# Ledger of designs, part 52: designed miniproteins, single chains

Each design is a single chain, and the fold is of that chain. pLDDT is the mean over its residues in the fold that is shown.

## One batch from the design tools (miniprotein)

Design m1789
Fold by ESMFold2-Fast:
Structure m1789 (fold): chain A 61 residues (1-61)
Amino acid sequence: LLEFLERVYRETRDPVVRAAARELIELYRKDPSALRAHLERLLATETNPRVRALLERVLAA
């Protein structure tokens, strides 16, 4: 998961997707057990379809 998020952060050209990936990396480093609940909360409020696609891929992993 961390390697996947770091790759998205490095390779994405969308600044909103990059910011979302950075936030998820920081959360994973601080408390990996809280990640799933945070992802579900973000997905419920996120309106950007590219960010939603990232969150859905992370949840499916």
Scores: mean pLDDT 77

Design m1790
Fold by ESMFold2-Fast:
Structure m1790 (fold): chain A 65 residues (1-65)
Amino acid sequence: MKEKEIEERAKKLAEATRQNLEDLGRDPVLAAERTYKAVYEGLKHDDLDERGLAMQKAVEEVLAA
């Protein structure tokens, strides 16, 4: 996956996280930043299983915050 594709996917997930948390009255900015970073790092991996794990981690970290 190219860097541009990684950035685009990370942005979309961060935006979704921001909207959901904003609706729940939580701090959306910090959670969105965490999601972006986790997804971006995970999507750098060549392995599809590692990408799935990274996305799962991003969701878990956001929910734990």
Scores: mean pLDDT 66

Design m1791
Fold by ESMFold2-Fast:
Structure m1791 (fold): chain A 87 residues (1-87)
Amino acid sequence: SHMEELLERAKKAVDDFVKELVEAYKTISREEFKEIARILARDLAHLLSLLTPEQREKVLAYLREKIRQALPKEVADEVLKIFEDEL
C-alpha cells in the first residue's frame, strides 16, 4: 500500500540519517555535527508528518535503537535530544 511505501521510505531515511551522523561525528567539529543532526531531524520530521501515529511510533523506536547502536552513549543522547526538540 502507499502507507507501507511511506513507512519503508521513512525507515530508509532513518538508515541514511544514522549513516550521515556517523560520518559527521568522525570528520567534523561537534558544533557542525549538531547542525547536521538538526537538518536531518527536520528532513525526517516532514516524512513522519505523512505517517499514521502507529507508524510514526515504529519509525521513532527504530531511530532511537539505530542511533544508540551507532554512536557512543553521550553523543547518542545529545542527538536524540536534538531530534526530540525538532519533532
Scores: mean pLDDT 84

Design m1792
Fold by ESMFold2-Fast:
Structure m1792 (fold): chain A 65 residues (1-65)
Amino acid sequence: VTKEVAAEISLVGKGIELGVPVEVKVENDKITVTVDASEEDLEKLKEFAKELGEYTGLEIEVIRK
């Protein structure tokens, strides 16, 4: 499994865990996550993305819808 595929699966899984719809777009080394969520869930998703980015070396951006 490539790092991009693993990161996409992980981000989708986190969205499912939090019960929020997540749109994930992967372009080369950049992943964009678009989400409509509460402040609390948005912060949790941003923290997860930060840790995942550090772990994989990918640029992960979380955008509010």
Scores: mean pLDDT 79

Design m1793
Fold by ESMFold2-Fast:
Structure m1793 (fold): chain A 87 residues (1-87)
Amino acid sequence: SMEELKEEIIKLLEELKEKIKEEVKDPQLRASLLFMVDRIEQLIKQGKYEEALEDAEALLKTLEKEQPSLVPLAKKIIEKIKELLEL
């Protein structure tokens, strides 16, 4: 269901926030990434899924450059947002 998929996306976003807090050593980059994740979470909660996808893809590009270890989790989140848009 849409509700279950939204809950799964929020859970994955919270997991990503915890990994950012643990793995990202640069405090400015860490703060920026956490802000991006919080924005995506708010967009999902507001039903703004297309905007959430755009922000998640921007986050992925930043992670590919700055913190590649978090790329697989970001890709999983993007896949789930795309599933939500196809409902």
Scores: mean pLDDT 90

Design m1794
Fold by ESMFold2-Fast:
Structure m1794 (fold): chain A 108 residues (1-108)
Amino acid sequence: MEEGMAALLEDAVALLRMAATILEGKDDETAEELRKLARELEEAIRARDYERALELLERGVELLREAYERYKDKLSPEEAERLRRYLAALEAIAETLRAMLEEMKAAE
């Protein structure tokens, strides 16, 4: 279970950084915050603090959702589609991680 959680979170780190790259030059503040969350998420993975990792991931999802709604009409169609896909993937990872953590708590 921990190996599966780490793999999902490593994917989330990559997605947060890719989303930040799309927002760079359009919303530098949100891009910087997403990169900060990605780094803090890497630290949580190393510490095996998966509850902290979920909190960081959920904050990243919320920031990206707000940025997507604000900038979707100012992005190229290709950038908007990539950003939407990254958001959907991050939401799916957060839901999966939440389910895995609930299952672990129920098993103990």
Scores: mean pLDDT 85

Design m1795
Fold by ESMFold2-Fast:
Structure m1795 (fold): chain A 57 residues (1-57)
Amino acid sequence: MELTLEVRDADPLAGILRAGAEARRLAAEGHRVTAVVLNSEGRVVQTQVFEGGRAVA
């Protein structure tokens, strides 16, 4: 299943780490996950795709 995960955090690094951990877990379960990290203003600070429990380059 294709999933979009959106994480908002005032600390972008904390948001990136949380989004990456959750996205890897979901990807390991067989999902393709697009993880979008937003700052407190709703601006995108990172987008990463995960498949098979790994970030896709």
Scores: mean pLDDT 79

Design m1796
Fold by ESMFold2-Fast:
Structure m1796 (fold): chain A 68 residues (1-68)
Amino acid sequence: MKTLDEYIDEIAKELGVSREEAGAILTLVLTKPSDEEIEEIAKRLGKSVEEVREMITKAQKILDEIEK
């Protein structure tokens, strides 16, 4: 099994974001964020809501693939 730090590193690499931003995305994945929270993060990152949802989906997929 991977540690949280390893998950954060993989997410940062796949999304092309900082480890701090990857950590925030991982936290959102684990806490099941509302649409409103996703919209707020999208505005903060200068991305569309769809982009942030893709980042969350990719992060979930990374977690699932690491477990295989």
Scores: mean pLDDT 74

Design m1797
Fold by ESMFold2-Fast:
Structure m1797 (fold): chain A 94 residues (1-94)
Amino acid sequence: MDRRKDPAWAELLAEMARMRGVEITPEQILAMSKEELIDFLVKHLHLTEEEARALLGEKPFSEDLLRFVLSVARYLGHEEIAAELEKKLEEIKS
């Protein structure tokens, strides 16, 4: 599934933004184009372009970014996303 259009990923990204003091709704994230979302993540969450693209599935996660996103997914109860991220984390650790 395209992560930009997945409501569960939109909720996850909105919560990550709120944890960094940026107010945004999942609906606003779903309405953004790919480039608008990348620009938002870079400018407002102070992510690198590579990290922003990793969140959209276009680049591999760094271990630190993956651990952070996994903790937020677990906090929100997105078990399917958490399982995907746990698998990716094991691949990095191994």
Scores: mean pLDDT 78

Design m1798
Fold by ESMFold2-Fast:
Structure m1798 (fold): chain A 105 residues (1-105)
Amino acid sequence: KEESLALVENGEAHLEAALARLEAGVAAGVAEIEKIDAAKGAEARAQADALLARARATVEEKVAAARAKAEAGGSLEEVRDLLHEAAAALGAAATEINNLLSAAK
């Protein structure tokens, strides 16, 4: 049962690191757009920030569900599936953000 909680803690750390990398990528992409047009950069920032907020909310929801499952004595597979759902949501958001920032150039 300690193994399920350890999986949640490790998964949460990896997902937070991935979110931080995505946030850094947004900052870099917006800065590139701003060098061309400040107003266009501001619009891209607002849209990317909204996508980041949605991704963070989904990650937090899935991690909380995984932790609750682990605490309730759920299976390692159930915990892993919830963490995989969080990772998939983050990956989808990263793709959408990259498409948004590329279209803005």
Scores: mean pLDDT 85

Design m1799
Fold by ESMFold2-Fast:
Structure m1799 (fold): chain A 86 residues (1-86)
Amino acid sequence: TEKIKESVKKVAELLRAGDEEGARKLTESEKDLKTLIANSALLGISTPKLENMPIEELEKIWNSLPEEVKKLIEELLLELRRERAK
């Protein structure tokens, strides 16, 4: 849980700094599937690994994420959307 949250926060930090390439690279390099899905949700992108995965499997993994991770992603997405609207 904490490791996933830390990765999500790092991706958000890179996005906030304007380093979209660094954020994508960090996300694509992630070997833990739960962390990969969490980071991909924050970025709004699909990686090749996720593109080849059945929708049922993606949904199962997303539903297996701790609620605190899902809430963190939602909060960070809202903050990033607001900051980019400047």
Scores: mean pLDDT 72

Design m1800
Fold by ESMFold2-Fast:
Structure m1800 (fold): chain A 84 residues (1-84)
Amino acid sequence: SFEELEARYEELKARFLQIAPKASKDMRDRIYDTLLQAGALLAKLKVLIKNNAPQEEIDKVIAQAQELLDQAQALLDEAEAALA
């Protein structure tokens, strides 16, 4: 659901803010860009849902958002492991 994706996005943003001062510039830039792209897709998804867009179009954007959130999570996991 949109609410689950939004909650996951906010969790990953909070994790990013915690590690950003300690992470390398390359890792910070990669995580930031991935989250920025995910945020843009979530904004698009919200508009599609509000406008009762076709379910097939909604499902495609959900899949794209999930992929970016998975990428952000993997990068955050890597960054946090490097600080352990």
Scores: mean pLDDT 88

Design m1801
Fold by ESMFold2-Fast:
Structure m1801 (fold): chain A 74 residues (1-74)
Amino acid sequence: KEEKLKRIEEYILEKIREAQNTPDLSSFVVTEEDEKLEKEFEELTKDWTEEQREELAKKLLAQAGIEVELRVEE
């Protein structure tokens, strides 16, 4: 299961990089495979806290060269 999580992280990172190289974000298409991997990631991390998920997101964005402050919304 750790191998699956690593594969999903790598996939997400590639998608972030792809989005960065897309001049028109409206042309960025979410596929059925993207949705499947998102659901698998959610299942693998269902026991994680919001803070842990946020830290992972910040880590992946930082690896892609994006600095962002994630906001917690109610």
Scores: mean pLDDT 63

Design m1802
Fold by ESMFold2-Fast:
Structure m1802 (fold): chain A 59 residues (1-59)
Amino acid sequence: MKKVVITFEPGVRPGSEIEKKIEELGGKVIQYVPPNKLVVEVPEDKIEELKKLPGVKSV
């Protein structure tokens, strides 16, 4: 598994829907970094799926 930082679009906050989708990808939430960043640990082959999540600007 690899630790990555998700940056959300301005005004978007990570919510339960995003956390659930990360868990569905076999990942886990490590730390929320206000205002718009989330540290997660995911399988390396699932990083591209994180970019498809609603409100994600970059990974």
Scores: mean pLDDT 78

Design m1803
Fold by ESMFold2-Fast:
Structure m1803 (fold): chain A 74 residues (1-74)
Amino acid sequence: MREELARLREEARADPRLSPEVRLLLETFLHESEHASPEEAQRAADRLLALIRREAPGATAFVERLVRRLLEAL
């Protein structure tokens, strides 16, 4: 879990296509998901993906993949 989350955070930080606001939202989602119920994590994921789709549509597939990996690890 923690190693996967650390890897996802590094990928998000290294991607120049993500705005600082989007990266902050992704980090917050990853942090909360460590202790969230599956239902809460799913709701947070849906909100994050909706924002990414609006703010950085080109990154949607990338963020979707990361979010899916995290939810599967919960």
Scores: mean pLDDT 69

Design m1804
Fold by ESMFold2-Fast:
Structure m1804 (fold): chain A 72 residues (1-72)
Amino acid sequence: MKEVDIASEAGRLLVEEFGLSPEAAAKVANAILKDPDITPEQLAEILVSAGVDPETARRAAEAAVQLVKEKK
């Protein structure tokens, strides 16, 4: 899959499985598009800055990075 498709899939996962706002999910998708090798720690910081709970942000970031690694 192209990086755009992977980023969109990660954003959808975050909304459906973690209940994130579409705005927070879009920030993660954009971060992945800019840096496909982005770490879960970096994504979690982006989510926390967007108002997501730190525990949810960490779990969501890990899931998104795992998806990116599987699809790359």
Scores: mean pLDDT 77

Design m1805
Fold by ESMFold2-Fast:
Structure m1805 (fold): chain A 55 residues (1-55)
Amino acid sequence: SAAEVELWRTQLRTLSREELEDILRFVRREAARTGNPAYRTLAAVTEEVLAELDA
């Protein structure tokens, strides 16, 4: 849901670049392993937050 995406984004924004990169690697692996669309959504949100750090 949109509310869940906002919650994930807010939590991710409290993390360091290293922690975000670590999370991105894990969620990408889980998305590939399980096929669960929730992990693909989490990966996309993590990538967006990482991009914000380099803006």
Scores: mean pLDDT 83

Design m1806
Fold by ESMFold2-Fast:
Structure m1806 (fold): chain A 92 residues (1-92)
Amino acid sequence: REALIAELEAKLAEAEAREREARAAGDERGAALARAEALFYRAAIAALEGRYEEAERLVREAIRTLAELYGIPEEEAERAAEAAVERLRALA
């Protein structure tokens, strides 16, 4: 767990750096992709630490961010988020 959390924290830092770089370059699409990636890493860390409510919130936000970016209908994005949250709850 500790080694996996450290790896995820490193990936999170990289994703956050990419978001900042994309924003500075005016790359809104790249910034949104990096933000969604960072949210998924934060959710994984939260779940590994037993913070399932926070992990659920972060997963929903990540999926919503990707849905907005790719023009996925909100209803379809919500179904995907619910499926991801159910999987997360199964780990509790």
Scores: mean pLDDT 81

Design m1807
Fold by ESMFold2-Fast:
Structure m1807 (fold): chain A 64 residues (1-64)
Amino acid sequence: MEELKKRLDELEKQAESLKSKAPALAEAALRYVRIGRKYLEQGFVTLAEIALKEAEELIKKAEE
């Protein structure tokens, strides 16, 4: 739980920094971070992990 929250916080910062380089991918990653936080708050840990992984892949694509 705490580790997932920390990873979501870190991904949010990374996505924000990529908005100027790849706005569409950065916005998509931020949406998945938001969804992941919502799932985590509701106790849906597995769905939060899936959302986090999607955000990571989008950030990776934005970084190229």
Scores: mean pLDDT 82

Design m1808
Fold by ESMFold2-Fast:
Structure m1808 (fold): chain A 85 residues (1-85)
Amino acid sequence: SELERELEELAREVEEWIEEGLKNNTDIIPKLEELLEKEPNEEVKKLLTIAIGELIKHKYPGEIPEEYLPKVEEAEAIVREIIAR
């Protein structure tokens, strides 16, 4: 339940980032990827990867570009690890 709550909170934050990005005609995925590259903390890297994966899926609900598939798969693997108690 605690982990589910953390995932719900992250999902809500990601939704806000998508809404804000779309409203401002801004592609925030490259900005998050840049943050991920510079992040030294492994736990924060996982959260950033999940956020990027969710943003990609939301931006491309019908067809995810081949170049983004590895990142989405990585994000989904991290989410599965968190859920698998």
Scores: mean pLDDT 72

Design m1809
Fold by ESMFold2-Fast:
Structure m1809 (fold): chain A 80 residues (1-80)
Amino acid sequence: IDEEEIEEGMALISVGVSVITAKNLGLDDVAELIRKAVDLAKELTERSIAEQLKKLSGIEVDEDTILAAADKAIEKAKEE
């Protein structure tokens, strides 16, 4: 459903914004914290999105697919 898809997109964007904000506040000093934050954000996002997608479609969702989407969003945020 479109509303759920928008919410999922906003969640990934929120993670990306957090990474960008941390990078802007302290590039070198926050480097290691960004790495840990990325790992935690991926795990959290993967679980949340997987549960929502299962309820919407009734189809099994692979964790690898969710992780790939989260990685892509985080990489895009880092590039900005």
Scores: mean pLDDT 54

Design m1810
Fold by ESMFold2-Fast:
Structure m1810 (fold): chain A 74 residues (1-74)
Amino acid sequence: SMRAQLETLAALAAHGISENTPVEVLVKAIEAWAAENKIPEALTQALIDAVREAVRNNWSPEELRRRLLEIIDA
């Protein structure tokens, strides 16, 4: 299901934060995955914005994962 795929993306993004992956690498990965899976542009942008906010505010991987799941559930 698309939800299960989005939950996997949320887990991978959180893992990227825990590994100190550069934010622009994470953003490009999200954009590529979203394009391949035909995710709506508004949802893709919301996920990207959350990742950028997490890096800017030094969120934990758990905080980012929680926020991404909230966006997916909206």
Scores: mean pLDDT 80

Design m1811
Fold by ESMFold2-Fast:
Structure m1811 (fold): chain A 70 residues (1-70)
Amino acid sequence: SAKEIAKKGIKELRDKAEEAIKIDPKRAEEIERIANEYIGEVNKNVSDEKKAKEAAKKGLEELNAIIKEA
């Protein structure tokens, strides 16, 4: 269901943000801001599977870019 996809996306965003903060603690505030932005977008689209999935994917890509730069 769309709700299950949203829940999974939010968990993946939170887990990735935690990983990113551990790798680069000096960017913790920036990482939390990015994660919260995309978690918010997933929550706004909790009934729209495609949009929720796209929001989670974009957030994960931004967080992974920070990890790669560290």
Scores: mean pLDDT 87

Design m1812
Fold by ESMFold2-Fast:
Parts: C-alpha cells; sequence; structure tokens
Structure m1812 (fold): chain A 97 residues (1-97)
C-alpha cells in the first residue's frame, strides 16, 4: 500500500467512526430506519473521500445490502460495511491513477 493510499484509508476509518458516534449531521430521512442511517453514513464517507454523489449513492446502497446479507449481528454489519467501503475506495482510487 502506498503512503497516500494508507492515509486515505485511515481518513475513511476516522470519518466512519465519527459518523457512527454522532449521526446528527445526517439528513432527517437517514434516521427513519437502521438501513437508511447506514446508507447515509456510507454516502457521506464516500463523498467526503471524493467519490461523486451519484456513484456514492449507488455504492452505499450496494455496500449496505451486501453487508446485511452476510451479517448475523450489528457488530458484524458495521465491520462488513467498513471493509466493503475500504475495498471500494481502493478500487476507485486505482481507476483514477
Amino acid sequence: MSAALAQKIAQLDRLFDDLLADPSTLPPEAHQSPRSKYIAIVETVLMRMGVPTEQAEAEAERIVAEAEARATSEAELVALIRELMKAYLREYLARQA
């Protein structure tokens, strides 16, 4: 992993942890269900990492749906969302380089 990629992955972890701890910055519709909240968190993280809005929206729905299909607990769901976001960011940045 390059130093630049490692820094971006660390930034993703911090943004995700901050939004999980304080979701108050998310829009009101994000609070309607746990799924809506996780989708809004993923969208916000990806957009702050430089992913365009339309791509961030589509990927957030995909990531959360995949994590929900595999997870057996909320802790596992959160861990899977984190790993799927990291995998997507690595692929996204590789396509830009």
Scores: mean pLDDT 83

Design m1813
Fold by ESMFold2-Fast:
Structure m1813 (fold): chain A 69 residues (1-69)
Amino acid sequence: SELYKKLKEVVQKARAVRTEADREALLKWIEEKSKSPEERELLLKAAEEAQKSDDAEYEKMLKELEEKI
């Protein structure tokens, strides 16, 4: 459940990005919170998907992650 909590948090942070400073903070957060290169890649991909998602896709993503926590 810790991994899914991190995935939910990264998805929420990615959708809140508005500036280059926000983006840099998100990337640093991912680096600091990742326990392995594999987890870092997973968090980066989740952030990218969240940023590309529309509101309906984002809501579905959050719901699926909450069900895993």
Scores: mean pLDDT 82

Design m1814
Fold by ESMFold2-Fast:
Structure m1814 (fold): chain A 88 residues (1-88)
Amino acid sequence: MKETMEKVKEIVKKSLPKEVAEKVIELMDKYFEGGAYELAAMAAGYAFGLEGKEEAAKEVIELLRKAGMFESAEAAEKGFKAGLKLRA
């Protein structure tokens, strides 16, 4: 789980503007420390949706599925869709 979430943070860092990435990673770390992996994944997905980063969202969702974190993958997808709606 920790290794998978670190990879999610790297995708966030490379895919989002620096200021946005830093805020998202800070929020993810707070959720992660509390064991709320679904909320951390949703925050990442939401930010990708707001910035229109569809490929980054797909990469994160597939990474979480491959790791067996299916609830976190669903949370990331829901976050992404919510972010896209606010962008549109």
Scores: mean pLDDT 83

Design m1815
Fold by ESMFold2-Fast:
Structure m1815 (fold): chain A 82 residues (1-82)
Amino acid sequence: DEEFKFLKEAMERMSKLYFEFRLELSKRLSPEEVSKILNEMQPKFLEMQKEINKAAANKDYEKVEELLKEFEEYLKEVLEKA
């Protein structure tokens, strides 16, 4: 099932971006500050995850790539304000 494989790969890409982001935050900020930022980001993270799931279910490969790029840009914006 290519749909499931594609969704899995998209989620793995999102997880990698988030992991790298958390690593960068930890270099710049205290554990308490990192925790605060991650808690504030959680609603948007879950919303974006839901949108990627929906796009993948619709086999909208282009939309998934767009959403992953928007997620990466969002992470960069948060990191720049840190």
Scores: mean pLDDT 82

Design m1816
Fold by ESMFold2-Fast:
Structure m1816 (fold): chain A 104 residues (1-104)
Amino acid sequence: SRKDQALAEMDAMLEWARELLERARELAEKITALDPSLAPLTEKYVARIEDLIAQMEALRAQLRTASDADVRALMREALLVEAGITVEYMGMVVLEKIAEKKAA
């Protein structure tokens, strides 16, 4: 029961994260159009989001074979990865605002 619920929560987190990655890529294109000098920095943000999604996928794979005792620890780690994805995306939103102000 708890493991099935945790797998469903992980699947929802992965769906959200993949949608956010597509938005991050679109945001990177917009930032680079406004300020081409920020292209290397936007690439690093996108790469870190991709790495965090890969970490979440690895946690999901571990969850399938986990004991009930390990489910809670894996879900805590997944929440930290989700928070990390949010932080990286918000960093890109700040970069967009900086690029817009410099272009104006």
Scores: mean pLDDT 90

Design m1817
Fold by ESMFold2-Fast:
Structure m1817 (fold): chain A 67 residues (1-67)
Amino acid sequence: SLEEIIAAAREVMEAANRGDLARARRAVDQLVSLGAISEAEGERILEAVRRGDLETVERLLTRAITR
């Protein structure tokens, strides 16, 4: 559902802000399982999280939700 997608996206942002890669991966995996993003898009988000590139994380998540 859209509510689950928004909740998972919020989890990615919270994890990214804390540098919590394990939490971010779980939330990204949830977005992939919900069909909100592809596995390839998920890996791009996780790479941005790993780099601390919060702007890229937010941009990619916003595009996923608003398409």
Scores: mean pLDDT 86

Design m1818
Fold by ESMFold2-Fast:
Structure m1818 (fold): chain A 120 residues (1-120)
Amino acid sequence: MKAKDVLDELLSEIIKSVAESNPDATTEELAKMIVDFLKGVDFKWNPSDSTKFVLYGLDSDEFVETIKTFNLSIKVDLIGKNNKKFGYYDPKTGKFVAYPDANKGEKADVDILNEVIKNL
């Protein structure tokens, strides 16, 4: 999967969720709700489960911009090529954390993501 496809799918799901929750809203009102969600001001998406991100084929810069754009106030799971969770984003600390069973490459990806965030 390409980074752009993952971002487009995630944005489409947010747009769909906001539209389905607000069927009588105008296009302008829906756009404002989506912007407020991305800014984390007036709209909070509280899923029962963590949001999932697929990291195979994404570079660290694209992933960091995705997180900044969405202003994540929730825990998100990092998912590898085999649909196995290898880590997560912790909104309480503002850092990525690798699970103990993550492989060497997955742990290196988490370290790189944290260094990119730290130096931005």
Scores: mean pLDDT 56

Design m1819
Fold by ESMFold2-Fast:
Structure m1819 (fold): chain A 77 residues (1-77)
Amino acid sequence: LKDVSIEELQEFLKTNFVPEDKLLPESIELAKEVAPDSPVLQNRWAALITRYILRGYSEEDLEALPPAVRRKLLETL
């Protein structure tokens, strides 16, 4: 995959990937709800959600999330 937009997205995902010890516990919990069968996807979701909690999010950011993730994120705040 060498499409510029796909490569940019992959780079953003890599920069958002962090060890569990640097993730918020609530983000890890929510990520397990989103991807219960994939530890790799859980880590990526936890990293993204941690960033949203710490940096803030827009209404458009929330719309991009699955409904279950959005509900749990709003419950966390």
Scores: mean pLDDT 63

Design m1820
Fold by ESMFold2-Fast:
Order: C-alpha cells, then sequence, then structure tokens
Structure m1820 (fold): chain A 82 residues (1-82)
C-alpha cells in the first residue's frame, strides 16, 4: 500500500539521521572503523528499501526489521551520551 511505502521511507530517513548521529559519536571516541561501517550500512538500508519498493517485496517485514534496527541505534546513542 502507499501508506506502507510512505512509512518505510520515513523510517529510512530516521535510520539515516540516527546512524549519522551515532557515527559522529564513534568518530569523537576515535572509533573510525565503526563510524564508517555504520554510514555504509545506512546507505545499504536506503538501497534495500528502494529495491523492495520497486520489486514489490515484503514491505511490512522490512518495516519491522528497520524499527528493530532504529531501536538498537537509539539504545547505543543513549548508552554513549547517557
Amino acid sequence: SMELIERLRELVERYRRLARELAKLYYEQGKITEGIALELRAIGVEFDAELIIKKGGDIEAFIRELERLIEELEREIARLKE
């Protein structure tokens, strides 16, 4: 549905913003490899989301996985910032 596609794109943007925030925290701690890896994963998530939309894949399953990944990013950011 168009509503699921819109929700997916909103979650991708949220993931990208959180990934960038966490990568900056990693860079500040000298964790350069971890920061770069996170930014590359964010690019991969955006690519996979658009591919699922175009191919008519399981958008709902991808949304559930992306929500889980966002929660992981939020927990890690909170852990580093308190």
Scores: mean pLDDT 88

Design m1821
Fold by ESMFold2-Fast:
Structure m1821 (fold): chain A 52 residues (1-52)
Amino acid sequence: SKEDLVAQVKALTDGQKDVIRRGMGYSVGTDLEAEVNTLVAGGREAEANKLL
């Protein structure tokens, strides 16, 4: 669910978030919770799953 994706990103450690940022080409300061919320709000849940 959308709620599960948001909960999953919030549960990530700083190290896990850094791995995702590097893998996806995001800047070091990118708010991944904001990115996931934007994707799920737009119906792009598959992209949010791939990010996580």
Scores: mean pLDDT 79

Design m1822
Fold by ESMFold2-Fast:
Structure m1822 (fold): chain A 81 residues (1-81)
Amino acid sequence: MDQAVLEEAEALLRDEADAIVAATEALFRALVAAGMPEEEALGRALIAGLERALAVLRARGASQAVLDAYEARLAEARAKL
């Protein structure tokens, strides 16, 4: 990611970062406990985390460059499942 895009995203996500990470980890554990393969569970949990981060970024008025970068990352993550 471009450093300027990363710095903007980090500033906008600062208050939510721990909550997003905790929710992503909890989802991963729940999917594995439900019998999902670990690799698939990780992919799905990361997608959910990216979707949550993107929603926060949109709500906080992130620049189009930040939104495009996160949407591209989300599309790549979905293509790998």
Scores: mean pLDDT 83

Design m1823
Fold by ESMFold2-Fast:
Structure m1823 (fold): chain A 68 residues (1-68)
Amino acid sequence: MSLLERLREILEEKGVSEETAERVLEYVASLPSEEEQERFVRGVEQAAKVLSPEQLERLLLHEVRLAE
């Protein structure tokens, strides 16, 4: 729960849309281990520091789509 809440806060602070944020949170919650979830959240945290909101949203949608 706390890890997913942290991810939601990062996405909201960066200005990612609620629709995209919900899809990303659902994807992370479906990952097979807490270690994989933490790795993904860490990656998003790093990307959010260097990418624009539009670039980050595009990257996240691409990652979620590939996991189908």
Scores: mean pLDDT 79

Design m1824
Fold by ESMFold2-Fast:
Structure m1824 (fold): chain A 83 residues (1-83)
Amino acid sequence: MYDEEKLDEVIAELEREIDELRAQIPSIKNPDIQAEVQRHIDEAREALEKAKNAPTLEEKKEYVSEARLHIGEARNLILKDKK
């Protein structure tokens, strides 16, 4: 239960990070990078939705990890577009 409460807080934090990344999408100059960033954001949102509905703590951790991976990839792509 305590670990699940911690994961719920992490999920809320990652949802905020996704919102921040979505706000940056219109400033992406490369259309291929823009499409990849959108895909990673969509996959991160899907992973967080699955995490919220996960029947076990282990599955919830896996989906949170998947969401973190996609958020990281989106950030890296946005930084690459700016340089």
Scores: mean pLDDT 83

